# Ledger of designs, part 11: designed miniproteins, single chains, continued (4)

Each design is a single chain, and the fold is of that chain. pLDDT is the mean over its residues in the fold that is shown.

## One batch from the design tools (miniprotein)

Design m12373
Fold by ESMFold2-Fast:
Structure m12373 (fold): chain A 57 residues (1-57)
Amino acid sequence: MEEEENLREAERRGQEAMERLKRALENHERGVASPEEQRLVRLLEESQAASDRLAAE
């Protein structure tokens, strides 16, 4: 029961974070991203590259 609530809360926070990230990506693509959004996008790209490298092993 609490586990289900915690899962929903984590899912909600994940969706909100994803929405912010998508906005940052869209702004970056349009060349209007703020320095903070650009940094966030770079961190995501680096994180995905590291994750992809790990998955390749």
Scores: mean pLDDT 74

Design m12374
Fold by ESMFold2-Fast:
Structure m12374 (fold): chain A 82 residues (1-82)
Amino acid sequence: SILDTLRRKLSPEEVEKAKEEAIKQAKDVAENGLKRGLSYGTIYAAASLVALATLIEHGVIDLAPEVFKEVKEYIDKLIAEK
């Protein structure tokens, strides 16, 4: 598949770092969007797109469902704390 062609031979540690980087970038985008007063829909969309782009760059797009779940739960918590 195209994913197999793009996926480098990554160690489990590299896969975990790519996942953590995607989550970190998404959280940073969400926090900045909330501080700037962006709509909640825009914050979810922007954070999800940044996470997806990071996962694609590292060849681990198969992690998208679990990364999206963690990012959504984080954004839901940020909104609830406001």
Scores: mean pLDDT 79

Design m12375
Fold by ESMFold2-Fast:
Structure m12375 (fold): chain A 77 residues (1-77)
Amino acid sequence: MKPSPEALEAETLLALASMYLALAKRHGVDPETIKKAIELFEEARRLAERAGNTDMVRQADELIEEAKKLLEEAEKK
């Protein structure tokens, strides 16, 4: 298998965004932290699409959906 530069960058951004989401979940639902996670997941998704990595695109979509759900709950006040 040949990890493209885009695939490696996407994987790194997914990991970083996942850490932000985990922090938001563990330490309370801070909308700004969740928005940062969503931004990083969306960037990772774009890079995964360019890399043609369908599995990574799917992972990003699932994580974006989860993060957006948390953000919506945080903003429903």
Scores: mean pLDDT 80

Design m12376
Fold by ESMFold2-Fast:
Structure m12376 (fold): chain A 57 residues (1-57)
Amino acid sequence: IEEALREVTEAAVRDGVEAAKRVAREVLPPELADLFIALLDAGQSAEDAAVAVYLAS
């Protein structure tokens, strides 16, 4: 899961939040992808959201 979260965070830096949401749906389990997207929609940074998802995994 660390590699998947790294890929998601890199997508956020390169291509923005919408790209990070798409990558999360591709590489994370559905439950963790939904959590990541919900945290971004709540205004968290991609880095903070990734840490929260890692702790939930």
Scores: mean pLDDT 81

Design m12377
Fold by ESMFold2-Fast:
Structure m12377 (fold): chain A 78 residues (1-78)
Amino acid sequence: KEKEIEEDLELLREELRERGLDEEKIEEVIEKVKRFLEENEELAEKLREKVAKNPELSEEEKEQILELLKKIQELAKL
């Protein structure tokens, strides 16, 4: 299970890099996703809300992060 989570997180990191996100932002998203996978689906909903409301992220960055969080939620349901 832990190994599967690491593999999914690595795929997410690669996707974020391909979209042009900074390593710092990538790690922030990965940490949020890791908490979601280890805690519960309810936290994922709160994370999406927090990302959308974060004033320090541009609208484009919020959109990219939310899209990737949605994909990882689907992966976590497997």
Scores: mean pLDDT 64

Design m12378
Fold by ESMFold2-Fast:
Parts: structure tokens; C-alpha cells; sequence
Structure m12378 (fold): chain A 69 residues (1-69)
């Protein structure tokens, strides 16, 4: 069982491939939930690295906290 941290990323759709690739690189999954929003779930052990990568790439995001395994 793996615990995940959830993020909501706000970005133009042309940048969705970057968010999807970044999620995959951190062992997570990403889902388009609106025209300009992607929800991302990454394993807890990857959450800080993923968060730093989002910030470094200039993404606007919200940390929605931990989901139980």
C-alpha cells in the first residue's frame, strides 16, 4: 500500500504534457479535471521533490494534502 499526496496544478492546456511527464517521473499519476487544471497524485516519498520541480518550472499549484493508502 502506498500513501499519496494530492496536488492541483493550474496551467494552460499547452503545458499539460509537462505536468503529466513530471508526475510520471515522480511515480505518480495526473488527470485533467478542467480546461486549465490537472490533479496529480504522487507517492509521499516523492512529494517534496515533485513540489520543488513544480515551483522551479513556474507552475501555480495547490497542495491538497495526504490521501490514505
Amino acid sequence: STAYREFLVRTPPERFPEVFALAAEHGGRAFRVAADEVRVFVPLEEAEAFKRALAEKGFEFEDLGVLPP
Scores: mean pLDDT 84

Design m12379
Fold by ESMFold2-Fast:
Structure m12379 (fold): chain A 77 residues (1-77)
Amino acid sequence: AMEEAVEHLQRAKELYDQGKYEEAIEHFERAKELAKDDPVLKALAYSLIARAYEKLGMEEKAQKYRDEAVKAVEELN
């Protein structure tokens, strides 16, 4: 449900703010799966996953998720 996607997104943001980037990514991934029919929420989830990977020093993964976020935003046009 959309409510479940939003709950995972909120939990992930809390974990991100606490510096728990790996745990945050797990919840952002769940939000992305549940938001399959919401391109705005999907784009946001990709962008936040990319930022979390940047914090972990995983630049190749961060770039992959930034590219996915751009694609999701382009689908909004």
Scores: mean pLDDT 82

Design m12380
Fold by ESMFold2-Fast:
Structure m12380 (fold): chain A 57 residues (1-57)
Amino acid sequence: SIESPEVQAEIHVSMARMAITLGDVETAERQLAEAEALGAVSEEEVAALRAAIAEAR
């Protein structure tokens, strides 16, 4: 179900990746924070996305 925390977190992660590609660091940081708040993203995935956001700054 799209209402599940896992699916919602995956959507936010996908939006964060898109924002990184567009150079929109603020949107990427916000979307990653939303995904983390759902508690359904691995520590490895969070670390990788944070590194990608830092590179895009």
Scores: mean pLDDT 82

Design m12381
Fold by ESMFold2-Fast:
Structure m12381 (fold): chain A 61 residues (1-61)
Amino acid sequence: SEIEEAARQLYDAVKAGNDEQARSYARKLAELLAKELGIEDVDAFAERIYKVVKNAVDSKA
């Protein structure tokens, strides 16, 4: 699914330390999920997704 692909791309970008790509994929994932969940503030949602994933990846170091 597009959601699974965007999530995988986000994780890969965060793991690689590519913040620009990670934020772009977080935005894409947020847009896909916002349509499903009826979320209005996509920008805030994308920022939240990015921070959660980055924290999860960093915690493995």
Scores: mean pLDDT 81

Design m12382
Fold by ESMFold2-Fast:
Structure m12382 (fold): chain A 83 residues (1-83)
Amino acid sequence: MEEAEKKIEKGKEYEKKGDYKEAGEAYKEAGKIYEEEGKLEEAIEAYEKAAKAYEKAGDKEAALEAEIEAGMLRLQLGLDKVL
């Protein structure tokens, strides 16, 4: 959906600016939208991007939460690692 793709684009723009917290939040929102749409592989990628962005922001708690969400979706798809 256009909305989730827009969130991914925003996350990439924030990363280029060094706004890693905002990037993580944009990627997390994209992951939620993809998950609601049943696009689980795209949701996993979005949550993993969010986790990496939060890690760069120094937000270990938000990074761990995003990793857990990606891990849960990977289990649902029968995947151990996607990136």
Scores: mean pLDDT 82

Design m12383
Fold by ESMFold2-Fast:
Structure m12383 (fold): chain A 57 residues (1-57)
Amino acid sequence: GPLTPEQLARLQALAARSPGGRASPAQLAEAGRIAGVSEEQLAAAGGNLNRVANLAG
């Protein structure tokens, strides 16, 4: 289902800490935990936090 405003805000804050939206594996794991998405969905997003936010919205 759609993300809560709080989950979206946390994902956006995490993306803002990553120049160009590129994240470390630890940041991707945190993003998946915040958004409640699977590792496979994170892999489909190509490791980009902006893509994770778009898939979860």
Scores: mean pLDDT 64

Design m12384
Fold by ESMFold2-Fast:
Structure m12384 (fold): chain A 70 residues (1-70)
Amino acid sequence: LEEEARRLRFKIEALEGVKAVMEAVMNVAMKRMSEEERAKAEAELAKKLAEIEKEIAELEKKLEEVEKKL
């Protein structure tokens, strides 16, 4: 259980890290884009961030169940 909880926490942190990096990289890239390109980039980023947030939510639910057994 302890190892499983640790692995779940690591996965959650890794996904949050990916989300932060994607936002940072896109913010830098968007500074060189036109308004139209920026709007499209923001929409695509929002979709990808929503998918990552869904994965994090599922992992958090699993972590809660594991922690209840600790």
Scores: mean pLDDT 81

Design m12385
Fold by ESMFold2-Fast:
Structure m12385 (fold): chain A 97 residues (1-97)
Amino acid sequence: MTKKEKITALAVAGAILVASLFVPGSDREATLRGVRGIAEELRKMAEELGNKEGVDHAKRAIDIADEALARGEVTEEQANEIKDHLLKAGDAIAKAA
């Protein structure tokens, strides 16, 4: 798997995890922590590549996830914003890799 493929796979996996936040019986806190972990990995990859756009999007996803974790609740709007930022981070980083 190429570095670009790995980055894209991580971003897509994060987006899929976000979609699972509203599945009945899911552990939302555990899922949200997993999403945050993926965003953190994307942030580190973007920083290594000097990709400011990727860093900015990954940080925004982390911030929204941290806000949701602090409140013990996640809204569909927050979930959609996290997903959008993860995919944009992945795209920006993959283009730089």
Scores: mean pLDDT 83

Design m12386
Fold by ESMFold2-Fast:
Structure m12386 (fold): chain A 70 residues (1-70)
Amino acid sequence: GPADLKAEAERLLEEAERLGVRALLAGNDTAVQQVSDLLKQARELLEQGKYEEAVRLAKEAIAVAREGLK
């Protein structure tokens, strides 16, 4: 239900933020900027109750951060 999607979005945002910090420490400026932009959009969607869209953008942020750490 919506509560499950909200919890999933919050969990994915936390993972993306942790990976974004690691990308920052690794010096990948492009990955940091892309993750920051995706996290901002995902947080705005979460505030609007658009949990499915927030989950999607949080997953994209995780993928960008992981690629930036290779």
Scores: mean pLDDT 86

Design m12387
Fold by ESMFold2-Fast:
Structure m12387 (fold): chain A 86 residues (1-86)
Amino acid sequence: MDRETLLAETEAAILLIQGAFYEVLADRYLSKGDIEKAREYYEKALEVFREAQKLAEQHKDNPVMQRLAKAAKERIEELEKKIEEL
């Protein structure tokens, strides 16, 4: 594994963690009845997960990146549904 591959894998993983953080924050705002803040943070999470998916899909031959791309795609699908239900 070269340094560039390791950095890309690390970046994709960090983006997935950041997306998850925004989603948790949005869920907390939603539980408090703050629909506007919940929507804002769900949309931020969606943007970050889409960035993670795009980065991971640029490395199609890497099994780690294939798994990260799948994880990002699944989170995007769940999150789009949550946003539509707001």
Scores: mean pLDDT 87

Design m12388
Fold by ESMFold2-Fast:
Structure m12388 (fold): chain A 96 residues (1-96)
Amino acid sequence: TAEEEFEKGVKAFGEEKYEEAVEHFKKAIELSNEKDAQALVFLGEALDFLKKYEEALEYYKKALEIAKKDPSQKSLVILAETAIEETEKKIEEEKK
């Protein structure tokens, strides 16, 4: 299920197994029909740790679009906006 894949992703992320975490979060997102803003934020974070900043930025932006439509997800909106800003700065730094 989407929840089982998400939980496996969170466990892998906590163990710093970022490639494994990415695989599980992608599965959770697929199973949720790409509507899980939390899984999208975690996927972005795992990609950030792998220094895949451009890909991470795409998923943070998707998470933000979804989270903005749900008034219960204001904390996720803030997290996604902050992650976008920080990741854009990392992209600029990598180009130097």
Scores: mean pLDDT 82

Design m12389
Fold by ESMFold2-Fast:
Structure m12389 (fold): chain A 85 residues (1-85)
Amino acid sequence: LTVDQIREQLENARAQARADLANAEKFLNNGRQSSLGARAMGDDEGADKILNDANDDYAKAMSQIEGDLSAADQRASDLIAAALS
């Protein structure tokens, strides 16, 4: 692989991370809206559960995105080191 190809792979990983982040934010917002709806119906316990589940799912998605980016950065670093050796 050339350095340019390694850079392209890293840029693709970053583009995917941005798309995954946008999806995670969309699902978090949907969970927040559902929680508000449950609370409006007098289901405070259900509203809290929906919000907590949405926050937990968002945290898991963020952890996965960060892990994927860290792995992509490490792979790029390793490939550049190998190409320059």
Scores: mean pLDDT 86

Design m12391
Fold by ESMFold2-Fast:
Structure m12391 (fold): chain A 69 residues (1-69)
Amino acid sequence: LSEAERAAVLARIRALAEAGRFDEAGALMWLQASEAGRTLSEEEQAALRAAVDARDVDGLLALAERMLG
């Protein structure tokens, strides 16, 4: 992803999470990793699920920045 594309994706993830749409935010993170040719590790998958289940906006965004950075 370009820096501009990354910023747009992060903004969309934030908007979905702040709207309480955590499953959609998590799915977008998975989709973006797949489009970048990345397979999420078991640890990344577990961290993503934990943030979604906890409905933790800040935790999900911190994870998104790490996964897409």
Scores: mean pLDDT 79

Design m12392
Fold by ESMFold2-Fast:
Structure m12392 (fold): chain A 70 residues (1-70)
Amino acid sequence: APALYVPESREEALLEASAGVAIMDAIIKVKYENYSEEERKEVEELIARIEEALRAKDYETLRALTEELR
């Protein structure tokens, strides 16, 4: 089953939601825009790091990587 986590704070909830939106936007852009193989790999690596930060509840890393992905 997917992990069900309720953030303790509104700020944490907004960061997690923001990261999810950024990931979805990146997936859509890679699919519909003319990304090179190198650019696609960079996006995939950033998404993987964001997912790791989400699992670890590392909000400092999550904020930085989410802005990098945007």
Scores: mean pLDDT 76

Design m12393
Fold by ESMFold2-Fast:
Structure m12393 (fold): chain A 57 residues (1-57)
Amino acid sequence: SADLERLDRAARRALAAAYATRDLGEVMQQVSAIVAAFRAGEISLEEALARLEELAA
């Protein structure tokens, strides 16, 4: 639950940044892929958060 809350907040930050500065559709696709990879156990929470934070930069 807490890990999913951290992931959700990071995803929302990435989407908010995209709304202001780039193609929202492209960033939504990248956010979806990162979240799916984490849920499938392919990447750690730390790696998922790092990738989402890069999208928010």
Scores: mean pLDDT 82

Design m12394
Fold by ESMFold2-Fast:
Structure m12394 (fold): chain A 67 residues (1-67)
Amino acid sequence: GKMDRANLLGAGAYAYAAEGRADLAAREVQKLVDLGVMSEAQARAAIAAAEAGDAAGLGRVISKSLA
């Protein structure tokens, strides 16, 4: 379902952020916005965390968006 797909995309974004791949993390976060489970403001916060090397910060934004 939509939430299963969102959880998979969120896990992918976190994995890419943990690897220092902010570009790929941002791509997965954009898919969460397109899916309608994350706002553009939440996406900007998650992407900013990934660009700062803060995978945990990206993970917190995604977890709150999917709650």
Scores: mean pLDDT 87

Design m12395
Fold by ESMFold2-Fast:
Structure m12395 (fold): chain A 60 residues (1-60)
Amino acid sequence: SRSEVLQATIEMFSLLADTVDRLLEIRTDESLSEEEKEEKEREIVRELNAKVEEIKKQLD
């Protein structure tokens, strides 16, 4: 339904905004090596992809 699509869109937008904030936190952390930043960024992207797939399943 249209309301389900709208809810999924809102959830996606919120998820993307949260993900950007988390990535900026990692990039600005001067205590982390570049390799540590890359590993943490990969983890954040994996979590994003998993949540995106969950939202997509709700629309099917």
Scores: mean pLDDT 84

Design m12396
Fold by ESMFold2-Fast:
Structure m12396 (fold): chain A 63 residues (1-63)
Amino acid sequence: AMEERRKKDEEIARFIGELLRKLGDVVDQAIALEKQGRFDEADKLMAEANKEIVKEIKEREKK
């Protein structure tokens, strides 16, 4: 039946939504830093966010 697949799709969509929200917040902060000419700090912030996202994905794949 469709129920199990739908529940799994909803969980995936929610997980992706959370990642996109976190990334959006970080991107907004990075843009603010770029506007101030702090490109090195913006790059570091984006690199840290990328590491956190990779960690979250890796932990989810382990299941």
Scores: mean pLDDT 76

Design m12397
Fold by ESMFold2-Fast:
Structure m12397 (fold): chain A 75 residues (1-75)
Amino acid sequence: GMSPALLEKANQVLSEYTKTNVQLTDTTTQEDLQAQLGDAGDALFSLIDKDKNGVVNAAELEVFLKYVEKAKSMN
């Protein structure tokens, strides 16, 4: 499973990115994000889940978070 620190950081970053309250777990599925964010959740899940394993994993989430933080730091 993902570390609690990674999940906390991801929830903070994604909530800021989507402008809504996002709650991820180490077993979050596309359906879970769709329930939270609608069509935006499907798009967001596709950006994170590069392995197409149907679940967010730590490596995919870390890569996505680095991308979002880099984009923010350029402003």
Scores: mean pLDDT 72

Design m12398
Fold by ESMFold2-Fast:
Structure m12398 (fold): chain A 73 residues (1-73)
Amino acid sequence: SLEEEIKEIEERIKEIEKKIEEIEKEIEELRKKDLSDPKVREKLLELEIELGVLELELAVLRLVLKKLKEKLK
């Protein structure tokens, strides 16, 4: 069912949005630490890459959701 696919995508979007918020908080906490520490910098880079991947996935899912909702109208 198209309605079921829409619900699944909406649930995935909510999960990604929650993960993005959690990663953003981790980045903010790490930025308060000593940025001269290479381990802190490596962790920040890893989190920023993960954030970028999740933001891209979110953008794609939002476009798919919009197109699916347009088909129901």
Scores: mean pLDDT 86

Design m12399
Fold by ESMFold2-Fast:
Structure m12399 (fold): chain A 58 residues (1-58)
Amino acid sequence: KKEEWRKKGEIVGKNAAETVAEHHGRELTDEDLERYAKLGKEQGEKNYKIFEEDKAAA
């Protein structure tokens, strides 16, 4: 279900934002969270399409 993949992508994106901020030695910002959450949702949608194609081919 596409929306579930978007939500999981959002969580992954937010976690990535935190990791990036820690790696650069700076505080996590709300802008970082929103940007990475959006990127995560988009990646989740792409992953869902790949998953559906793989499922049909298997």
Scores: mean pLDDT 78

Design m12400
Fold by ESMFold2-Fast:
Structure m12400 (fold): chain A 67 residues (1-67)
Amino acid sequence: MEEELERAKSLIDKGVEALKNKDYEKAYKYFQEAIDILDKLPETEETRILKNQAYALLDIAKERLKK
C-alpha cells in the first residue's frame, strides 16, 4: 500500500512536470497511471485527496489535447 501510494504520488509529480513542458500526451498518461494505482488502493483520506488531484490534472491534460 505505502509503496503503491508513493508510486502514485511520483506519477502525479511527473505528470505536472510534463504539463509544465506542454507535453500534454505524456502528462495524460502519467495521471491515468496514477489513477489506475489509486483505484486499487483502499479508500482513505490520503488516497481520496490524491485521486481528486489526479482527476483534476487529467482533465486539464484532456482539455489541452482536444481539437
Scores: mean pLDDT 82

Design m12401
Fold by ESMFold2-Fast:
Structure m12401 (fold): chain A 65 residues (1-65)
Amino acid sequence: RVLSPEEFELEVELGIAEIRLAVTAKANNIKLEDSYEKNIEKFRSLGDELGAEAAERVKELEQRL
């Protein structure tokens, strides 16, 4: 599959955001849901701003793909 330069950069950024989200979820012993809003709320309720930012970034990038 051939990616455009824009798609390539978005896919790389999404991969990085997903890794950040997985790391913060594991650190907080959180099971990720299929809902972006629920994941953001879970991290916000724990005061984990890094996890909340990672979840928001995944949502943003998936909406741009």
Scores: mean pLDDT 81

Design m12402
Fold by ESMFold2-Fast:
Structure m12402 (fold): chain A 111 residues (1-111)
Amino acid sequence: GKEILSKYVSGLLLLAMAEWLLKKAETKEELEEAKELAEKAKEYFQQGKDLVQQALKNKTKLNPEERKYLELLVGRRYPTEEELLQAALARLQAEIKRAEELLKKIDEKLK
C-alpha cells in the first residue's frame, strides 16, 4: 500500500512537471528535461504496477493501514482487497499510457 502510493504520487508529480515544462518549453534543453521527467514518471508508475501485480499473484493480505494507502490511490473503498488491487492496477496502467502519450508529443517536438 504505502510504497505503491508513494510511487504513484512521485510519478504524478514528475508527470505534472513534465507537462508544465512541455507547455513552457522554448529550448531543446527544456524539451529534453521534460522528456527525462516523463520517463522517470513512467518508471515510477511501472514500479507501482509491478508491486500491485506481485500482491495479486501472491494473494498477500493487506493490513488496515496498507489498505487505506491503496484507497487513497484509487480514491474510493472496495469490498475486497483483490478488487482494490485491481483498481490500483488500472489506475497505474492509465498513468503509464498518459506518460507514453506525453513522451510521444515531446519526441515529435524534438524532431
Scores: mean pLDDT 87

Design m12403
Fold by ESMFold2-Fast:
Structure m12403 (fold): chain A 55 residues (1-55)
Amino acid sequence: MEELREKLREGARRNAEFLAERLRAKGKPALAEEVRRGMLETGEALARYMERLLS
C-alpha cells in the first residue's frame, strides 16, 4: 500500500513538472507554478483516496 501511494505521488510530481515546463516555455511561469501546485495537491488527494479504498 505504501508503494502505491508513493507511485501515485511520484507520477503526479513527474506530470506536474512536465506540464510546468511546457507552460514556462510558452511564457506563462506564474501559471506553470500554480498548475504544478494544483497537480501535486490532486496527486496527494488521489493517493489518500486509493489508500482508503485498498486498506
Scores: mean pLDDT 76

Design m12404
Fold by ESMFold2-Fast:
Structure m12404 (fold): chain A 69 residues (1-69)
Amino acid sequence: MAEEEKQLEEAKEKTIKDLEEIKKKYGKNNPELQKAIEEYIKKVKEAKSFEELQKIAAEAGKEIYELLK
């Protein structure tokens, strides 16, 4: 069964794209945000399940929110 793997890869690609967009829009004068986003992109690529991806996305969202204050 490859459908769940395909959906996971598509979700990863979308998450990476969203993180890259945040980095482009908000990263110019925030090196800590750039570093955090790059680290989360690496974690997203390593995720083995939707559960792991969701956990990574939640953690990334919280850290990005704190860095945008």
Scores: mean pLDDT 81

Design m12405
Fold by ESMFold2-Fast:
Structure m12405 (fold): chain A 83 residues (1-83)
Amino acid sequence: AEARLAELERRAEEARREAERAIAAGDAEAAREALRELLRAAAERLRLALETGLLSEEEALARDEALLEELRPLFERLQAVQA
């Protein structure tokens, strides 16, 4: 379970870097796809951590809220590229 969580976190980090690159290049479609992959990996990681008891529901919610705040600048830049 911990090894799978580490793999999902690595995938999320790779997707975030790809989103950053796509936004910098002005590629809104690539940025949207990378952000979708990031959110999918993050959601699966939270679900697995809850199912395995590695995180409480409160801890998972706090981490989800922190992730959304961390991603806010990326969403704002994506919106500017799409506008």
Scores: mean pLDDT 78

Design m12406
Fold by ESMFold2-Fast:
Structure m12406 (fold): chain A 64 residues (1-64)
Amino acid sequence: KKLIALVGAPTEERAKELGEKALKEFGADEYIALPGATGAEGLALAERISKETGALVGLAGVAA
């Protein structure tokens, strides 16, 4: 089944770098960049996507 990585970082560039790493190292099929998002916001979005799509959703790289 589809694996989606949610990537939190202080900037879009860092979120993209972490997302590419998740694709290569964790075998994720897609990533969603969350620049400036809190860990709580990322977790809430992960739960929503998992319920709506049935995909496995992982969180990577949450930064202040």
Scores: mean pLDDT 70

Design m12407
Fold by ESMFold2-Fast:
Structure m12407 (fold): chain A 96 residues (1-96)
Amino acid sequence: VKEELRRAVQETLDAASRLAGLAPPEYAEEIIQVARDLLTAVERDDYEGVAENARRLREIAQKVKELYKDDPEVVKAADELIQNARRVEELARRYA
């Protein structure tokens, strides 16, 4: 994949790791699994797969943010993941 997309993916993975450390085990496991799927799509130059897995991370982050909206650290980590995942989705669609 393009270098800009690789960098955006790495930033998204860092944000996903941060949220997974704060989230309940059920959501943490899902975040980790989707992050692995995202990496696999990048390694395969599968731009559709990159966009889809970034979207899945964004949706999980939105759910966690709503469920734990009274925890400012969780909200901050979720917002970071949502923003980074949206950038990956946009870049992957441009390079597809």
Scores: mean pLDDT 87

Design m12408
Fold by ESMFold2-Fast:
Structure m12408 (fold): chain A 62 residues (1-62)
Amino acid sequence: TEEKIEEGKLLGIEGKKAFDEGKYEEAVELYEEAARLFEEAGLYKAAEIMRKYAEEARKKLE
């Protein structure tokens, strides 16, 4: 679904921006939401990449 793919891309970009700004909790939420949208669109590899970014952001909180 085209709309879910575009929204997932935008959330991924926003997650990256949040990560770069040190907003790790926000980055986790944005990346996890992007992963969910990619998964619903059938883009499992993109969803996995987003989840790995969320995991990386989560490690910054520890």
Scores: mean pLDDT 87

Design m12409
Fold by ESMFold2-Fast:
Structure m12409 (fold): chain A 80 residues (1-80)
Amino acid sequence: SEKEKIEKEMKKLIDEALTLYDRARAAGNQEAVDKVEELLGKILELYEKARNSTDLDKQKELFEEIKKLVEEIRALVAEA
């Protein structure tokens, strides 16, 4: 289903974000680590909302928000 496909893609983005978080921690830049941790918290909240939603349109909106937050993490880690 489209819902299962979106959930699978969200999980991939979360896995990527967690890997980037570990890389930020390894780099020793505490300001970058703190910001990535904040963004990860937001991503996980959005993922729980999406997973528990029966509304496909809402799930798609939450997926787009998660994508945007992961892009922010990518940018932060590239500068760290």
Scores: mean pLDDT 84

